# Designs tried in a protein design run: designed miniproteins, single chains, continued (2). Part 59

Each design is a single chain, and the fold is of that chain. pLDDT is the mean over its residues in the fold that is shown.

## One batch from the design tools (miniprotein)

Design m6160
Fold by ESMFold2-Fast:
Structure m6160 (fold): chain A 60 residues (1-60)
Amino acid sequence: KKKVAIVVAPDRALAVAVGRKLKEEYGYEVVTALSSQLEKALELAEKLKKEGYEVEIIVL
């Protein structure tokens, strides 16, 4: 099934830049979040894992 990367960063531009690289070079579906949204990002990761996705969480 699909690989999902959740990129959490203090700056949206940084999160988008890292996410673009992961999508283009490694084929991840990418979700970006701000550091203020870390808890919601972790909840999303758990939900996606239960649905059978491979999930990577990257905190910058």
Scores: mean pLDDT 81

Design m6161
Fold by ESMFold2-Fast:
Structure m6161 (fold): chain A 61 residues (1-61)
Amino acid sequence: KKIDLKKVAEKAGVSENIVKEIYDYYKKTGKFPSESEIFEKYGLGAEKYVRAVKALKEQLK
């Protein structure tokens, strides 16, 4: 399935780079990175993390 990272980023209110890193992690491990891992790497708060993961899951369906 084709993932539109730009639309995910716009919907979540985060940069495409952060969305790409989350999606790349998912492709490598089969699961999404933890909220604490993303906060540590990018300073991304829990609410934006949840929105980004939700938007990615919607694209994966």
Scores: mean pLDDT 79

Design m6162
Fold by ESMFold2-Fast:
Structure m6162 (fold): chain A 67 residues (1-67)
Amino acid sequence: ASQEEVEKLLEEAEEALRKGDLEKAEEALKKAEEIAKQIELSEELKKRLLEVQIQLGIEKIVRGVSK
């Protein structure tokens, strides 16, 4: 259940990133991170979470943190 919830949230974040909706991507990622703090994630989900964190971080640097 909990790992499936993280997977759904990561899918939502990835889809939001594809659409350029950074606020939705960040919200979904924050919810996934909150659940991830309370459970042990599979290695696959840990890598996927990290990939989403990196991509969102890059987008925020390019769009809103540079200068």
Scores: mean pLDDT 79

Design m6163
Fold by ESMFold2-Fast:
Structure m6163 (fold): chain A 101 residues (1-101)
Amino acid sequence: MREEALEEIDKLTEEVLNILKEKGFPESLIRDVERIRERMKELVEDPAATEEDLEQIVKFAKRFLEDVKNAKSVEEVDTALALMEIELVNLRLGIERRRKA
């Protein structure tokens, strides 16, 4: 599960990066996507992350890819990134609470 989640995240994020480069979107967005990839991998590699957490991270990555494919502007990609960051923060908080319990 964990290894499969890491491979899927890399694949989905690489597709996002390719779309952004093809559309000529700014390097700042590319860096933001790379930062989100790192955060997703950190959550997957956390020993307190459950199988359900891993499935949610992959689901969020798939939704983000769809949002980027459908995006017509930098603003729409920024909105998708902001939503992704909120989802990842919520997952991290859940993992931390389970670790402290």
Scores: mean pLDDT 85

Design m6164
Fold by ESMFold2-Fast:
Structure m6164 (fold): chain A 74 residues (1-74)
Amino acid sequence: MKLSEEELEVETLLAFGAMYYAMGKNALKQGKIEEAKEWFEMARKYYEKALELSPDNEEAKRFLEEVKKQIEEL
């Protein structure tokens, strides 16, 4: 089963968001708070774009909520 072009684009945006989120978590582990914030803001942008393309995507909503909370805790 292949995803539609629209679904593939959403999955690609979620993948980029996850990559930047992982970079932010790694920066936090190293005590680099400013760098972590920049990575989380990048992750947020990709998750927001995924949600713009797919407003009912529960995965995008969940990841966006998680990254927003992480930014607020910095």
Scores: mean pLDDT 82

Design m6165
Fold by ESMFold2-Fast:
Structure m6165 (fold): chain A 64 residues (1-64)
Amino acid sequence: MEAKLEAVRRAVEEAAKKLPEELREEAIEEGIRIGEKALEGGASGGEALALALAYVGAQLAAAK
C-alpha cells in the first residue's frame, strides 16, 4: 500500500510543478488525499493515480 501511495505522491508533485506557486501546496495535499482515499476504498494503484492526476489536471485547467 505504501509503495502505491508513494507513486501517487510523486506523480502529483510532478504534475503540480506546472501550477502557480500559490496553488501548488493545496493541490498536492488534495491530490494525495484523493489517491489515498481511493486506495483505502480498494482502487488499484493505477486507478488511484488516475483520480489524483485528474484532480491536478482540473486545477491546471482552472488556473489558466
Scores: mean pLDDT 80

Design m6166
Fold by ESMFold2-Fast:
Structure m6166 (fold): chain A 71 residues (1-71)
Amino acid sequence: SSMREEELEQQARISREVAREFAARLEEVRRRTAHLPPAERREILSEESVPAVQRANKLIDEWEKEQERKR
C-alpha cells in the first residue's frame, strides 16, 4: 500500500474518534437540559453545538500541524 493510503486511514480513525467524543458531549448536554422547556433546550443545544464543532475543528487542525512538524 502507498503511504498516502496509510495516512488517509489514520486520518479516518482520528476523525471517528473526535466525532465519537463530541457526540458523547452533546448527548451529555441533552441529558442535562432534558428538564427544560423545548424552546430553551433548543437554544442551549444550538449554543453548545457551535463551540463543540469549533473545538473539534481545532483538534483536527492541531493534529494536522503536528503531522507537518514530523514531516
Scores: mean pLDDT 69

Design m6167
Fold by ESMFold2-Fast:
Structure m6167 (fold): chain A 112 residues (1-112)
Amino acid sequence: SSRLEELRRVLEEIRDEISTFLGWLARHASPADRERLLARFAELEALYAEGLASTDPARMVELAEEMVRLTLETAEEFIGRLSEAKKKEAQERLEELRERLEELLERMRELA
């Protein structure tokens, strides 16, 4: 359905925003933290893949909410481990990401 196609497009936008942010974190992380961030990327990609395979709008919203929750938990964990010079930029990027992700989640809820 056209509604499912639009939900998949918004889900892709959520995934792309998350991927961009986590990619920035990974570039500034220690080697050990980068390995943990790659594991979180894999978890997020699995949720995204399940969402794309779904034909249930409510389930797609639940998966998108879980992706956002996992991303924010990841951000909280790894920003605290950055150098002081990078923490401020990371917090500013996180605030911008939070606003964009909430707008995209609301759009998914309206479509479902």
Scores: mean pLDDT 89

Design m6168
Fold by ESMFold2-Fast:
Structure m6168 (fold): chain A 68 residues (1-68)
Amino acid sequence: SESLEELQKKLKEESYKLTVEKKFEEAEKLKKEFEELFKRTVPEEYYEELMKPFYEGIEKGKKELAAA
């Protein structure tokens, strides 16, 4: 089983890769899958913080696309 920290790292790396590849529908699917996972593993008060790496990966990917 993966730790929450490992899941957050994976979420950021995957959202970044999908954004750079312009696979935005797959990024939305990834978001939903991790939202469901986190809702089942932690109290709702921590949900937004746990999803933060997803948006960080998206922003990093967008900056890379804008620089190219």
Scores: mean pLDDT 80

Design m6169
Fold by ESMFold2-Fast:
Structure m6169 (fold): chain A 69 residues (1-69)
Amino acid sequence: EAALEAIARAADRMAPNATVEAFKHLGEAYEAARAGDYDTAIEHVRKAAELSGNTEAGDEAIRALEEAK
């Protein structure tokens, strides 16, 4: 729950600068986290942050995902 909410908040913060590719990575991160695959979720969040230029939002979501492990 908390990890999924963190990904959703990161997506909202990235939205103004996010490409379609960044949104695809955020969706893949969300599905990976739902499946309990937090390592895959973290990698997709990192890629979305790189593509959107919002590393702060990415780091917040990654911290929540690391805590969920």
Scores: mean pLDDT 81

Design m6170
Fold by ESMFold2-Fast:
Structure m6170 (fold): chain A 73 residues (1-73)
Amino acid sequence: STIEKLEELLKQANESGNPFASIGVSRALDLVKQGKVEEAIKYLEELIEKYKDNQITVSYLKDVLRLLKEELK
């Protein structure tokens, strides 16, 4: 399920040691669990632009965004 894939990405983000990746993935997962998938997508797109110079954070956020966009198909 998408939730299980997002929980795995959160574990990987936490292991990266990057707090911005961990916070971003965690908040997106909370929004998805609430059924707010479109809000999660908007949040991630805004966060990617804000942290665009942080390659590690952007990589994790883009992986989450890709999974959410595939679920909307």
Scores: mean pLDDT 84

Design m6171
Fold by ESMFold2-Fast:
Structure m6171 (fold): chain A 90 residues (1-90)
Amino acid sequence: AAAEIAALLRAAAARLRELAERSEDPEAAEAARAAADILEELAANPETPVREMLLRLLAAVLLAAAAGDRESARLALETADRIEALKAAA
C-alpha cells in the first residue's frame, strides 16, 4: 500500500510537471510545479499520517486553482481520491 501510494503520488507529480512545461502562463506553471513538489515530498515520506497527507494535497489543489490551472487542480483532487480509496482498501 505505501509503495503503491508513493508510486501514485510520483506519477501525479510527473503529470503536473508535464502540464507546467506545456503551460504558456508562467504563474500557472509555477503553481503546477509547486503542487508537484508537494506530491513528490509526500511520495518520499510514505509514513506521513493520512490527515497530514490529505492536508498537503489540499494545499496542492489550492495552489493549482489559484493560478487558474484547473487541470493541475483536477489531477491533485483525483490523486487525493485515489489515496483515500487505497487506504480504505488496505
Scores: mean pLDDT 70

Design m6172
Fold by ESMFold2-Fast:
Structure m6172 (fold): chain A 89 residues (1-89)
Amino acid sequence: DNAEQAELAREQARFFEEAARVAEERGLLELAEVLRRAAEVLRRVAEALARGEEIPEAVIEEAREVDAALEANREELLPVAEEALARLK
């Protein structure tokens, strides 16, 4: 269901936006930038899914770059993600 997938992508975008705020508050400015990029990618995915369109290749490429950057920052990301989830509950 494209509508359900689009809503899931929007929820994930909200999570990354809150995680970016947590990272910024903690002085993790590079991680905050990566997390804002993750939120933007997910918003573009949600838009494409909501329209029943294919996800643009440029968005897929950016998603791969963001995934690699998040993996590289895993140690810093985990406590930031836990706090972001607590705030969204």
Scores: mean pLDDT 87

Design m6173
Fold by ESMFold2-Fast:
Structure m6173 (fold): chain A 68 residues (1-68)
Amino acid sequence: MEEEKRRLLQEGAGLYVSLAAMEGLDKAKEIAKKWLVERLTQMGFSEEEAEKIAEEAVKLGEERYKAL
C-alpha cells in the first residue's frame, strides 16, 4: 500500500506537470485532483484520505513545474 501510494503521488505529480504545460495551472490542479481521488478510492482509501494524498501530489507537481 505505501509503495502504491508513492507510485500514485509520482504519477499524479507528473500528470499535473503535463496538464499545467498544456491546459494551465488551474485546470491542471482540477483534473489531477479528480483523477487521483478516483484512483485512490478504488484502491480502498477513504474519500478524506484520498483528498489529502491528491493534494500532496498536486503540491509536488507544482514544485516540479516551478523548477522547470
Scores: mean pLDDT 81

Design m6174
Fold by ESMFold2-Fast:
Structure m6174 (fold): chain A 80 residues (1-80)
Amino acid sequence: SPLQAELERLRAEVDELAKEAIKNKDKITPQEMALLAIVRAAADFLLLHKDGLPEDEVRRQIAWIREEVERLKKFLEEKK
């Protein structure tokens, strides 16, 4: 399904961001690390439960996760 493929790609992006955060753990705040954990949990939840949720709600949550991923990427770049 398109949602399955989109969520799998999103989960992969979150995993790459998590690797970068761990590699730069001295430059990331505990608050940003906690937010990353929440974003990862949200992506996992959607991947598991998407078929039981309205598609428009799933797409809104995907958009939020993408927004948070982009914000965290910029935060890590600003700390270099």
Scores: mean pLDDT 81

Design m6175
Fold by ESMFold2-Fast:
Structure m6175 (fold): chain A 75 residues (1-75)
Amino acid sequence: MLDEADRLAEQGEQLRKEGKYIEAAELYLEAARLAEGVDPARAREFVAKAIGSYVEAGEWEKAEELQVEVERRLG
């Protein structure tokens, strides 16, 4: 599970470097979903990367939504 999450996050980092910020954010969110039940701290890190990628894409509303969700769900 974490190995799969790490691979998705690595793919997200590659997409971010290519300027594909929305696609990168989506992969980070999938990685966070896989990590959530196993390592909540790592899931938080992946969501933070997704938030950053949405900000880079200009998707501020989505970034704010995710930040609120993280605080409620992962604490």
Scores: mean pLDDT 80

Design m6176
Fold by ESMFold2-Fast:
Structure m6176 (fold): chain A 80 residues (1-80)
Amino acid sequence: SEAEELYEKGLEYFEKGEYEKALEYYKKALRIAQEKGDKELEARVLRNIGLVYLAMGKYAEADRYFAQAGEIYKELGIFP
């Protein structure tokens, strides 16, 4: 899907240390996942946005995104 392709581009930029580009693609994927009600992809994208902020040293932002992802995973019955 378009959202999954954007998510994969975000992963590629994150792996390269290009955090701003990773956030750009992840946020595009997040919007489409939310519009389509794809809660599983929404949670995965939110978690990875958290990981980018963590890598950038932005701990408060990271915690916020991890909390949002965790709430969705809990609602879906998906446990880490």
Scores: mean pLDDT 88

Design m6177
Fold by ESMFold2-Fast:
Structure m6177 (fold): chain A 80 residues (1-80)
Amino acid sequence: SAMEEEIERLIKRAEELLRELEERLSETMSPAEVEELRRGREKAVEALREALRNAEKHGLDLEELKRLLEKDIAGLEEIL
């Protein structure tokens, strides 16, 4: 659906911004802290994709998921 495609685009954008954050923070963090940040990003992206899959399967509010993702993306763009 168009909504699922839009949410997938937002998930990809969030992943890109989190990678940019990781790169910027890597200048001041230890290798172990950078690795933890990377694992956190991978886990968060997987959780978002599971939420999208579960929303479709169980008729959950995709508009609410989109709104939350847009808010998180705006927050990341503000600090980067």
Scores: mean pLDDT 81

Design m6178
Fold by ESMFold2-Fast:
Structure m6178 (fold): chain A 83 residues (1-83)
Amino acid sequence: LIEEAEEALEEGNYEEAIRLAERAAEENPEKRAEALVVIARALLEQGNLEEAKEYAKRALEEAETLEEILRAVAELLRVVGAE
């Protein structure tokens, strides 16, 4: 699911990326931070800056590993930079 969500994001299928990431977060709490980063990035690519920012902040709140924190921070910086 999360791997498929990232693939959809790379292909420009933002709606499918969000759908797959939402499912990944629901099925596996351990993947929640990663899924929220994918959703934030898909929303950013669609131009939904306000929602992208909210999801990036949630990803940072859900992050438990250093890698997850760094990914969430990078995404939040991308969204803030687009404002």
Scores: mean pLDDT 79

Design m6179
Fold by ESMFold2-Fast:
Structure m6179 (fold): chain A 58 residues (1-58)
Amino acid sequence: KVEELAKLISEYTGVPLELARVLVEDALEAGGTPKQIADSLLEEGVIDAEKAEELAAI
């Protein structure tokens, strides 16, 4: 689950996979959900709605 989220975020934003993984782990440990992470990236304009739906489905 973390690996799948990190991989997609890395592919969509260009950050290294290792950094994306740490960020995802931190966000989930703080009580965030995949949908909340995806919505945050969408609101910041980093990804589009289609990519946000893919992240939220994990």
Scores: mean pLDDT 78

Design m6180
Fold by ESMFold2-Fast:
Structure m6180 (fold): chain A 76 residues (1-76)
Amino acid sequence: GAAEAGRAAEEAARAGGADTEAMRAAARAGGADELGAEMAAGAAAVAYAAAMLTEGPEGAARAAGRAAEESVRGGV
C-alpha cells in the first residue's frame, strides 16, 4: 500500500540518496503501476533535493518517503 511505498522510499533514500530506480522500486513494492511508480519517483526525488538544502540527509530521506506515499495514495 501507499504506507509501504513511503517506508521503502525513505529506507532507500537513507542508503543511497533519492536514486530514481530505487524510488520506482519502492513505489512498485507499495502496489503502484508503472505510471504511478514514475510519478512517485519524481515526487520523491524533488522532495529529497528540496529538504536536503534545509534539513540535511535525515530530513531529506523522510521527505522522499512522505512524497512517495502521498503520490501512491493520490495525495494533494
Scores: mean pLDDT 80

Design m6181
Fold by ESMFold2-Fast:
Structure m6181 (fold): chain A 84 residues (1-84)
Amino acid sequence: MKPEFVTVPADAPLEAQVDAALYEMLGALILKYSKNPDSPLVKKLIEKLNEAIRVAAENPDSPEYRKLREEIFKLIDELEKEQK
């Protein structure tokens, strides 16, 4: 599957632009190096990365963005366990 990442808004806060680039890179690396790139876990992680990019573009200091970051790290931990 070709991952669809949201475009980084030119007028978004700098922190949101940096985080968006980082999440796009993480998603691409996960798809490239994952044993199961078509797994539901990988798909869920890509969806959460895209959601985090959108939320960060509005307010990177929001509680919603903080929760999304925690969910993303949790999904990464779950994915690492699958790679065992």
Scores: mean pLDDT 72

Design m6182
Fold by ESMFold2-Fast:
Structure m6182 (fold): chain A 63 residues (1-63)
Amino acid sequence: LGIERTPLSLEEVTELILEALKRAKSESEKAARLAGAALRALADGASPETVLEAVKRAEEELK
């Protein structure tokens, strides 16, 4: 990476996924969509803040 910022650690990635799952509560379909949004943003190299924004956007679209 050439961005000269602290990269996401495995622990930080896990925390972002857990946050998405908490927002979905017990609904598996919502959990899958929110987790998918987080993983998609992470695959695109997004920052933790941008990943959380993507999760929130997906949550709003589902509601």
Scores: mean pLDDT 68

Design m6183
Fold by ESMFold2-Fast:
Structure m6183 (fold): chain A 67 residues (1-67)
Amino acid sequence: HHHMEEHRKKAEELEKKADELAKQFGETSPEVIELYGEAARHYLLAGDTEKAQEFDKRYKEALEKRL
């Protein structure tokens, strides 16, 4: 389906942007945390459950460290 391919491309774009911003602002910055969450969602919609779990874990760990 067209939507699964689009979600995978979007997730990959969000992953790259999150990694770049994490180098500039740190893993616990609000911008990076938001991108990790969005990447997890798009990987899930693309059917990549392994990547979705990885980014959901990054999202939750970064959010917890920020608290």
Scores: mean pLDDT 83

Design m6184
Fold by ESMFold2-Fast:
Structure m6184 (fold): chain A 60 residues (1-60)
Amino acid sequence: DEKLFEAEVWEAFGLMAEAIGDYELAAKQYEEAAKLYKEAGDEEKAKEAEKKAEEMRRKA
């Protein structure tokens, strides 16, 4: 599950960017996580990451 692990890493990057207030960067990183979760077959985590990305874009 290389793609699942990679998605988790991108999600962690998004969380860190969010914590420092870089919402534009956080949105992009959550979008990459969502793409990789979808490719890994984890549709629920993909949707969660997509929601976080949209939330970050509204704050940017």
Scores: mean pLDDT 85

Design m6185
Fold by ESMFold2-Fast:
Structure m6185 (fold): chain A 62 residues (1-62)
Amino acid sequence: MSEETRRALEDEIADLIAEHGPRLSRAARSALARRFGVSPATVARLHREVVAFAAAARAAQA
């Protein structure tokens, strides 16, 4: 996976979390995996990283 693809996927996950909360449905994870050409496991890993980063950033600002 390229750095550009990883950043684009992280941004898409961050947008979905901002809209719908910190959970991604199984269908959303599968759709992202197909769209970005990565495994569902990669999406799940990046989702955990984005959630942790967003939570830490919000806690620091609150």
Scores: mean pLDDT 77

Design m6186
Fold by ESMFold2-Fast:
Structure m6186 (fold): chain A 64 residues (1-64)
Amino acid sequence: MEIPEPLQRLLQRLGDAYEEARERNWSLEEFEEKVNKLGEEAIKEGVPEDWVERVKNQVLRAAR
């Protein structure tokens, strides 16, 4: 099964942001800001807003 490119891009960028936040000890506020920014970019690229919200919530829960 294939994930659409815009959604795949979002997942990759969120994973990278999570690893960077974890390795470089970013504040939760900085990480949330980065996640929100990536989500907005994905919506502009055509990812449905509901999917973006779901993925953002999963990533933010993992960061806690």
Scores: mean pLDDT 76

Design m6187
Fold by ESMFold2-Fast:
Structure m6187 (fold): chain A 67 residues (1-67)
Amino acid sequence: MSSEEIEAVENAVVLGVIQGIKPSEEALKAVREAIEKGWSPEELIKRLEELGEKELAKMIREALSKV
């Protein structure tokens, strides 16, 4: 991910929490791992969808579409 994509993902997670989304520990681990290991945005979104985090995945996808 680019620096702009990383910022968009981090901002989407924060906004999701403010709006009442409670990300699982596994979802937060996936976000951290994606940033640290340089995953593609598509790999992160796929992993979140596999974890059942549909609303968080949607918010991240929407945030990334604006980058």
Scores: mean pLDDT 84

Design m6188
Fold by ESMFold2-Fast:
Structure m6188 (fold): chain A 80 residues (1-80)
Amino acid sequence: SKEEKIKRLEKLYKELEGDVRSAEQTVADLEARLQEAKAAGIDPRELAHLETVLGVARAILDTSRAFLEEVKKEIEELKK
């Protein structure tokens, strides 16, 4: 039923909210580490590696946010 589909999507939405929060925390932690590393004058190769890891973390966050928005849109359409 429509109601059962909404309940399944709401459960998925809650799980994706958790994924987004985890990804946001990872990005924040990596940004803080990168700023500390820059202030400490760490080797340029280590800085480049941290920037690469941060880039990957940001891509994961963007993907998780996109999935969350799509699920939200599906729920809203079903509630109309």
Scores: mean pLDDT 88

Design m6189
Fold by ESMFold2-Fast:
Structure m6189 (fold): chain A 67 residues (1-67)
Amino acid sequence: GSAEEKKLKEEIERLKKEIEELKEELERLEERLDEKDLAQINRLIALKLRIIGLEFQIEILEEKLKA
């Protein structure tokens, strides 16, 4: 019913906001990146992987919303 669709839409919007926040953090890190700082490089990789994971979760939820 519409209540289930509302919950899915709310979860998708929550994940989209998390992705936006992570992308902003990634942009700030990239602007200040010291290529010799392995900790910053590892953080950058971790942020990119987290974004990919969240985007995949959104795709799964959007498919459920279409069904």
Scores: mean pLDDT 84

Design m6190
Fold by ESMFold2-Fast:
Structure m6190 (fold): chain A 60 residues (1-60)
Amino acid sequence: MKGLYEAVAPFPATSPDELALRPGDIVEVLEELPGGFVLAKNLSTGEIGKVPSSYLKRLP
């Protein structure tokens, strides 16, 4: 599911490989990961990391 997504909930990064999200942050999904995670770039912060795909809503 590559493309642009919006964060629908806050996600605190609890490990070094996780991406912190604020509601309304726009992220670019770079890669699909096992376990319902994606590797994404937060375009608001410039950071890259893994987040649960359930925290993201696809943009048109």
Scores: mean pLDDT 80

Design m6191
Fold by ESMFold2-Fast:
Structure m6191 (fold): chain A 67 residues (1-67)
Amino acid sequence: SLRDEIEELGRKAIEYAKKGDAEKAKEYLEKLQRLGVLAAIQGDEESVALASELAKEAIELDPRLKL
């Protein structure tokens, strides 16, 4: 499901951010953001909120991921 994919991508972005691998963290964060946009288009507010929270956590762990 879209939610499961968002959760998986978010977990990977967070994991690589914790490891200091900014390049891989950014790749997963960009994929997460794309699924967040798709969720918004579909009206899936819960998946949008999940994507936002996971992205925020990754960015807080590695501020180089901002933007």
Scores: mean pLDDT 86

Design m6192
Fold by ESMFold2-Fast:
Structure m6192 (fold): chain A 61 residues (1-61)
Amino acid sequence: SKVDALRALFEEVFADPRLTPEQALAVVRALIEKELSEGGISPEEAEELLAYAEALAAARP
């Protein structure tokens, strides 16, 4: 699904050692906003994806 593809992409973004957790979160927020504006995900899916991204940011070493 689109949501599963975005989750996998978020994991790649947060794995990038060149990005701080805050920078990675900003990138994934922009991706969520783009997909929401293009109708690729619902507002409810966008909220779930944002919660997932925030959890990834908090878990990053």
Scores: mean pLDDT 82

Design m6193
Fold by ESMFold2-Fast:
Structure m6193 (fold): chain A 60 residues (1-60)
Amino acid sequence: EKVKEELVKLALEALRYKKETGEFDEEIAKKAQDLAKENKITEEEAAEAVAKAFAELEAE
């Protein structure tokens, strides 16, 4: 139920970390990927979560 919201949060954390440090946080990215795979989230849904995270980051 809340899987999509958690994916957005994880994507936002990974993107924010990259913006702040220039480094990619592989642990957060892996958690998001594992969560999507376990809950059979479609590529479209995963892309929407990432797009939303980008929009949130740009608003900062």
Scores: mean pLDDT 71

Design m6194
Fold by ESMFold2-Fast:
Structure m6194 (fold): chain A 65 residues (1-65)
Amino acid sequence: APLELLKKVLENAEKLSKEELLEAVDWIESLPELTEEQLKVIKELAKKVKDEEVKERLEKIIKKA
């Protein structure tokens, strides 16, 4: 389920490479619909991530929802 994958990405955000985080962002952007729970996890991920490009793309997803 998308929520479980999002939680896994959030839990491992500090261990993931920029490439792996960008792959996760590409996947999130491909989702046709985001639930309130998924958006909450994405917001937490955006706060935790230090890479500017990843953070910007996550913020853009949040603004669209």
Scores: mean pLDDT 81

Design m6196
Fold by ESMFold2-Fast:
Structure m6196 (fold): chain A 118 residues (1-118)
Amino acid sequence: SLEEKKKEEVKDALERVKKLMEKLKNAEKLSNDEFVENLADLAFSIRVLVSQEELSEEEKETIIEAMELLLKLSFDESLSKEKREIAKKVARHIAEYLKNHKDKELAEKAKEILEKLS
């Protein structure tokens, strides 16, 4: 059914966010192209999760952790300036999407991330 397919897509998106976060913890070892690809995939997967009417606590926690990781990468001096700039742009893009989200915890965290990025 369409509802079962949507549940499958959400589970796949959650697993993808978790796997991408693990890869991004070793961002220094990624090429610039791989880094951009992983960040684009992360942003897409987060959009799939937030398209739901209601988010689980695990889904919210995972999205918050992903935003915090992107913020960390934006200021990580072990990374090239190019990688930090890309991480900052993606972090800002995701946070701008979430700052007006109906879930108060996500919206408040997104606003916090935007303030720290300025």
Scores: mean pLDDT 88

Design m6197
Fold by ESMFold2-Fast:
Structure m6197 (fold): chain A 55 residues (1-55)
Amino acid sequence: SAAEEAQKRLEEIEEQAQQSLEEAKKKYSDNKELIKKAEEHMKQAIAAAKAALEA
């Protein structure tokens, strides 16, 4: 169904975003401000993708 396809795409987007964030945390582990900014940006991107796919 369309809802199942949307959910699958959202899961893929969230998985890729989390992977990128974890890599950023490893690379910039001593820069808490940069990590916090990356986390906020990823969270906003996931929320936007979720809203678009669930609309």
Scores: mean pLDDT 76

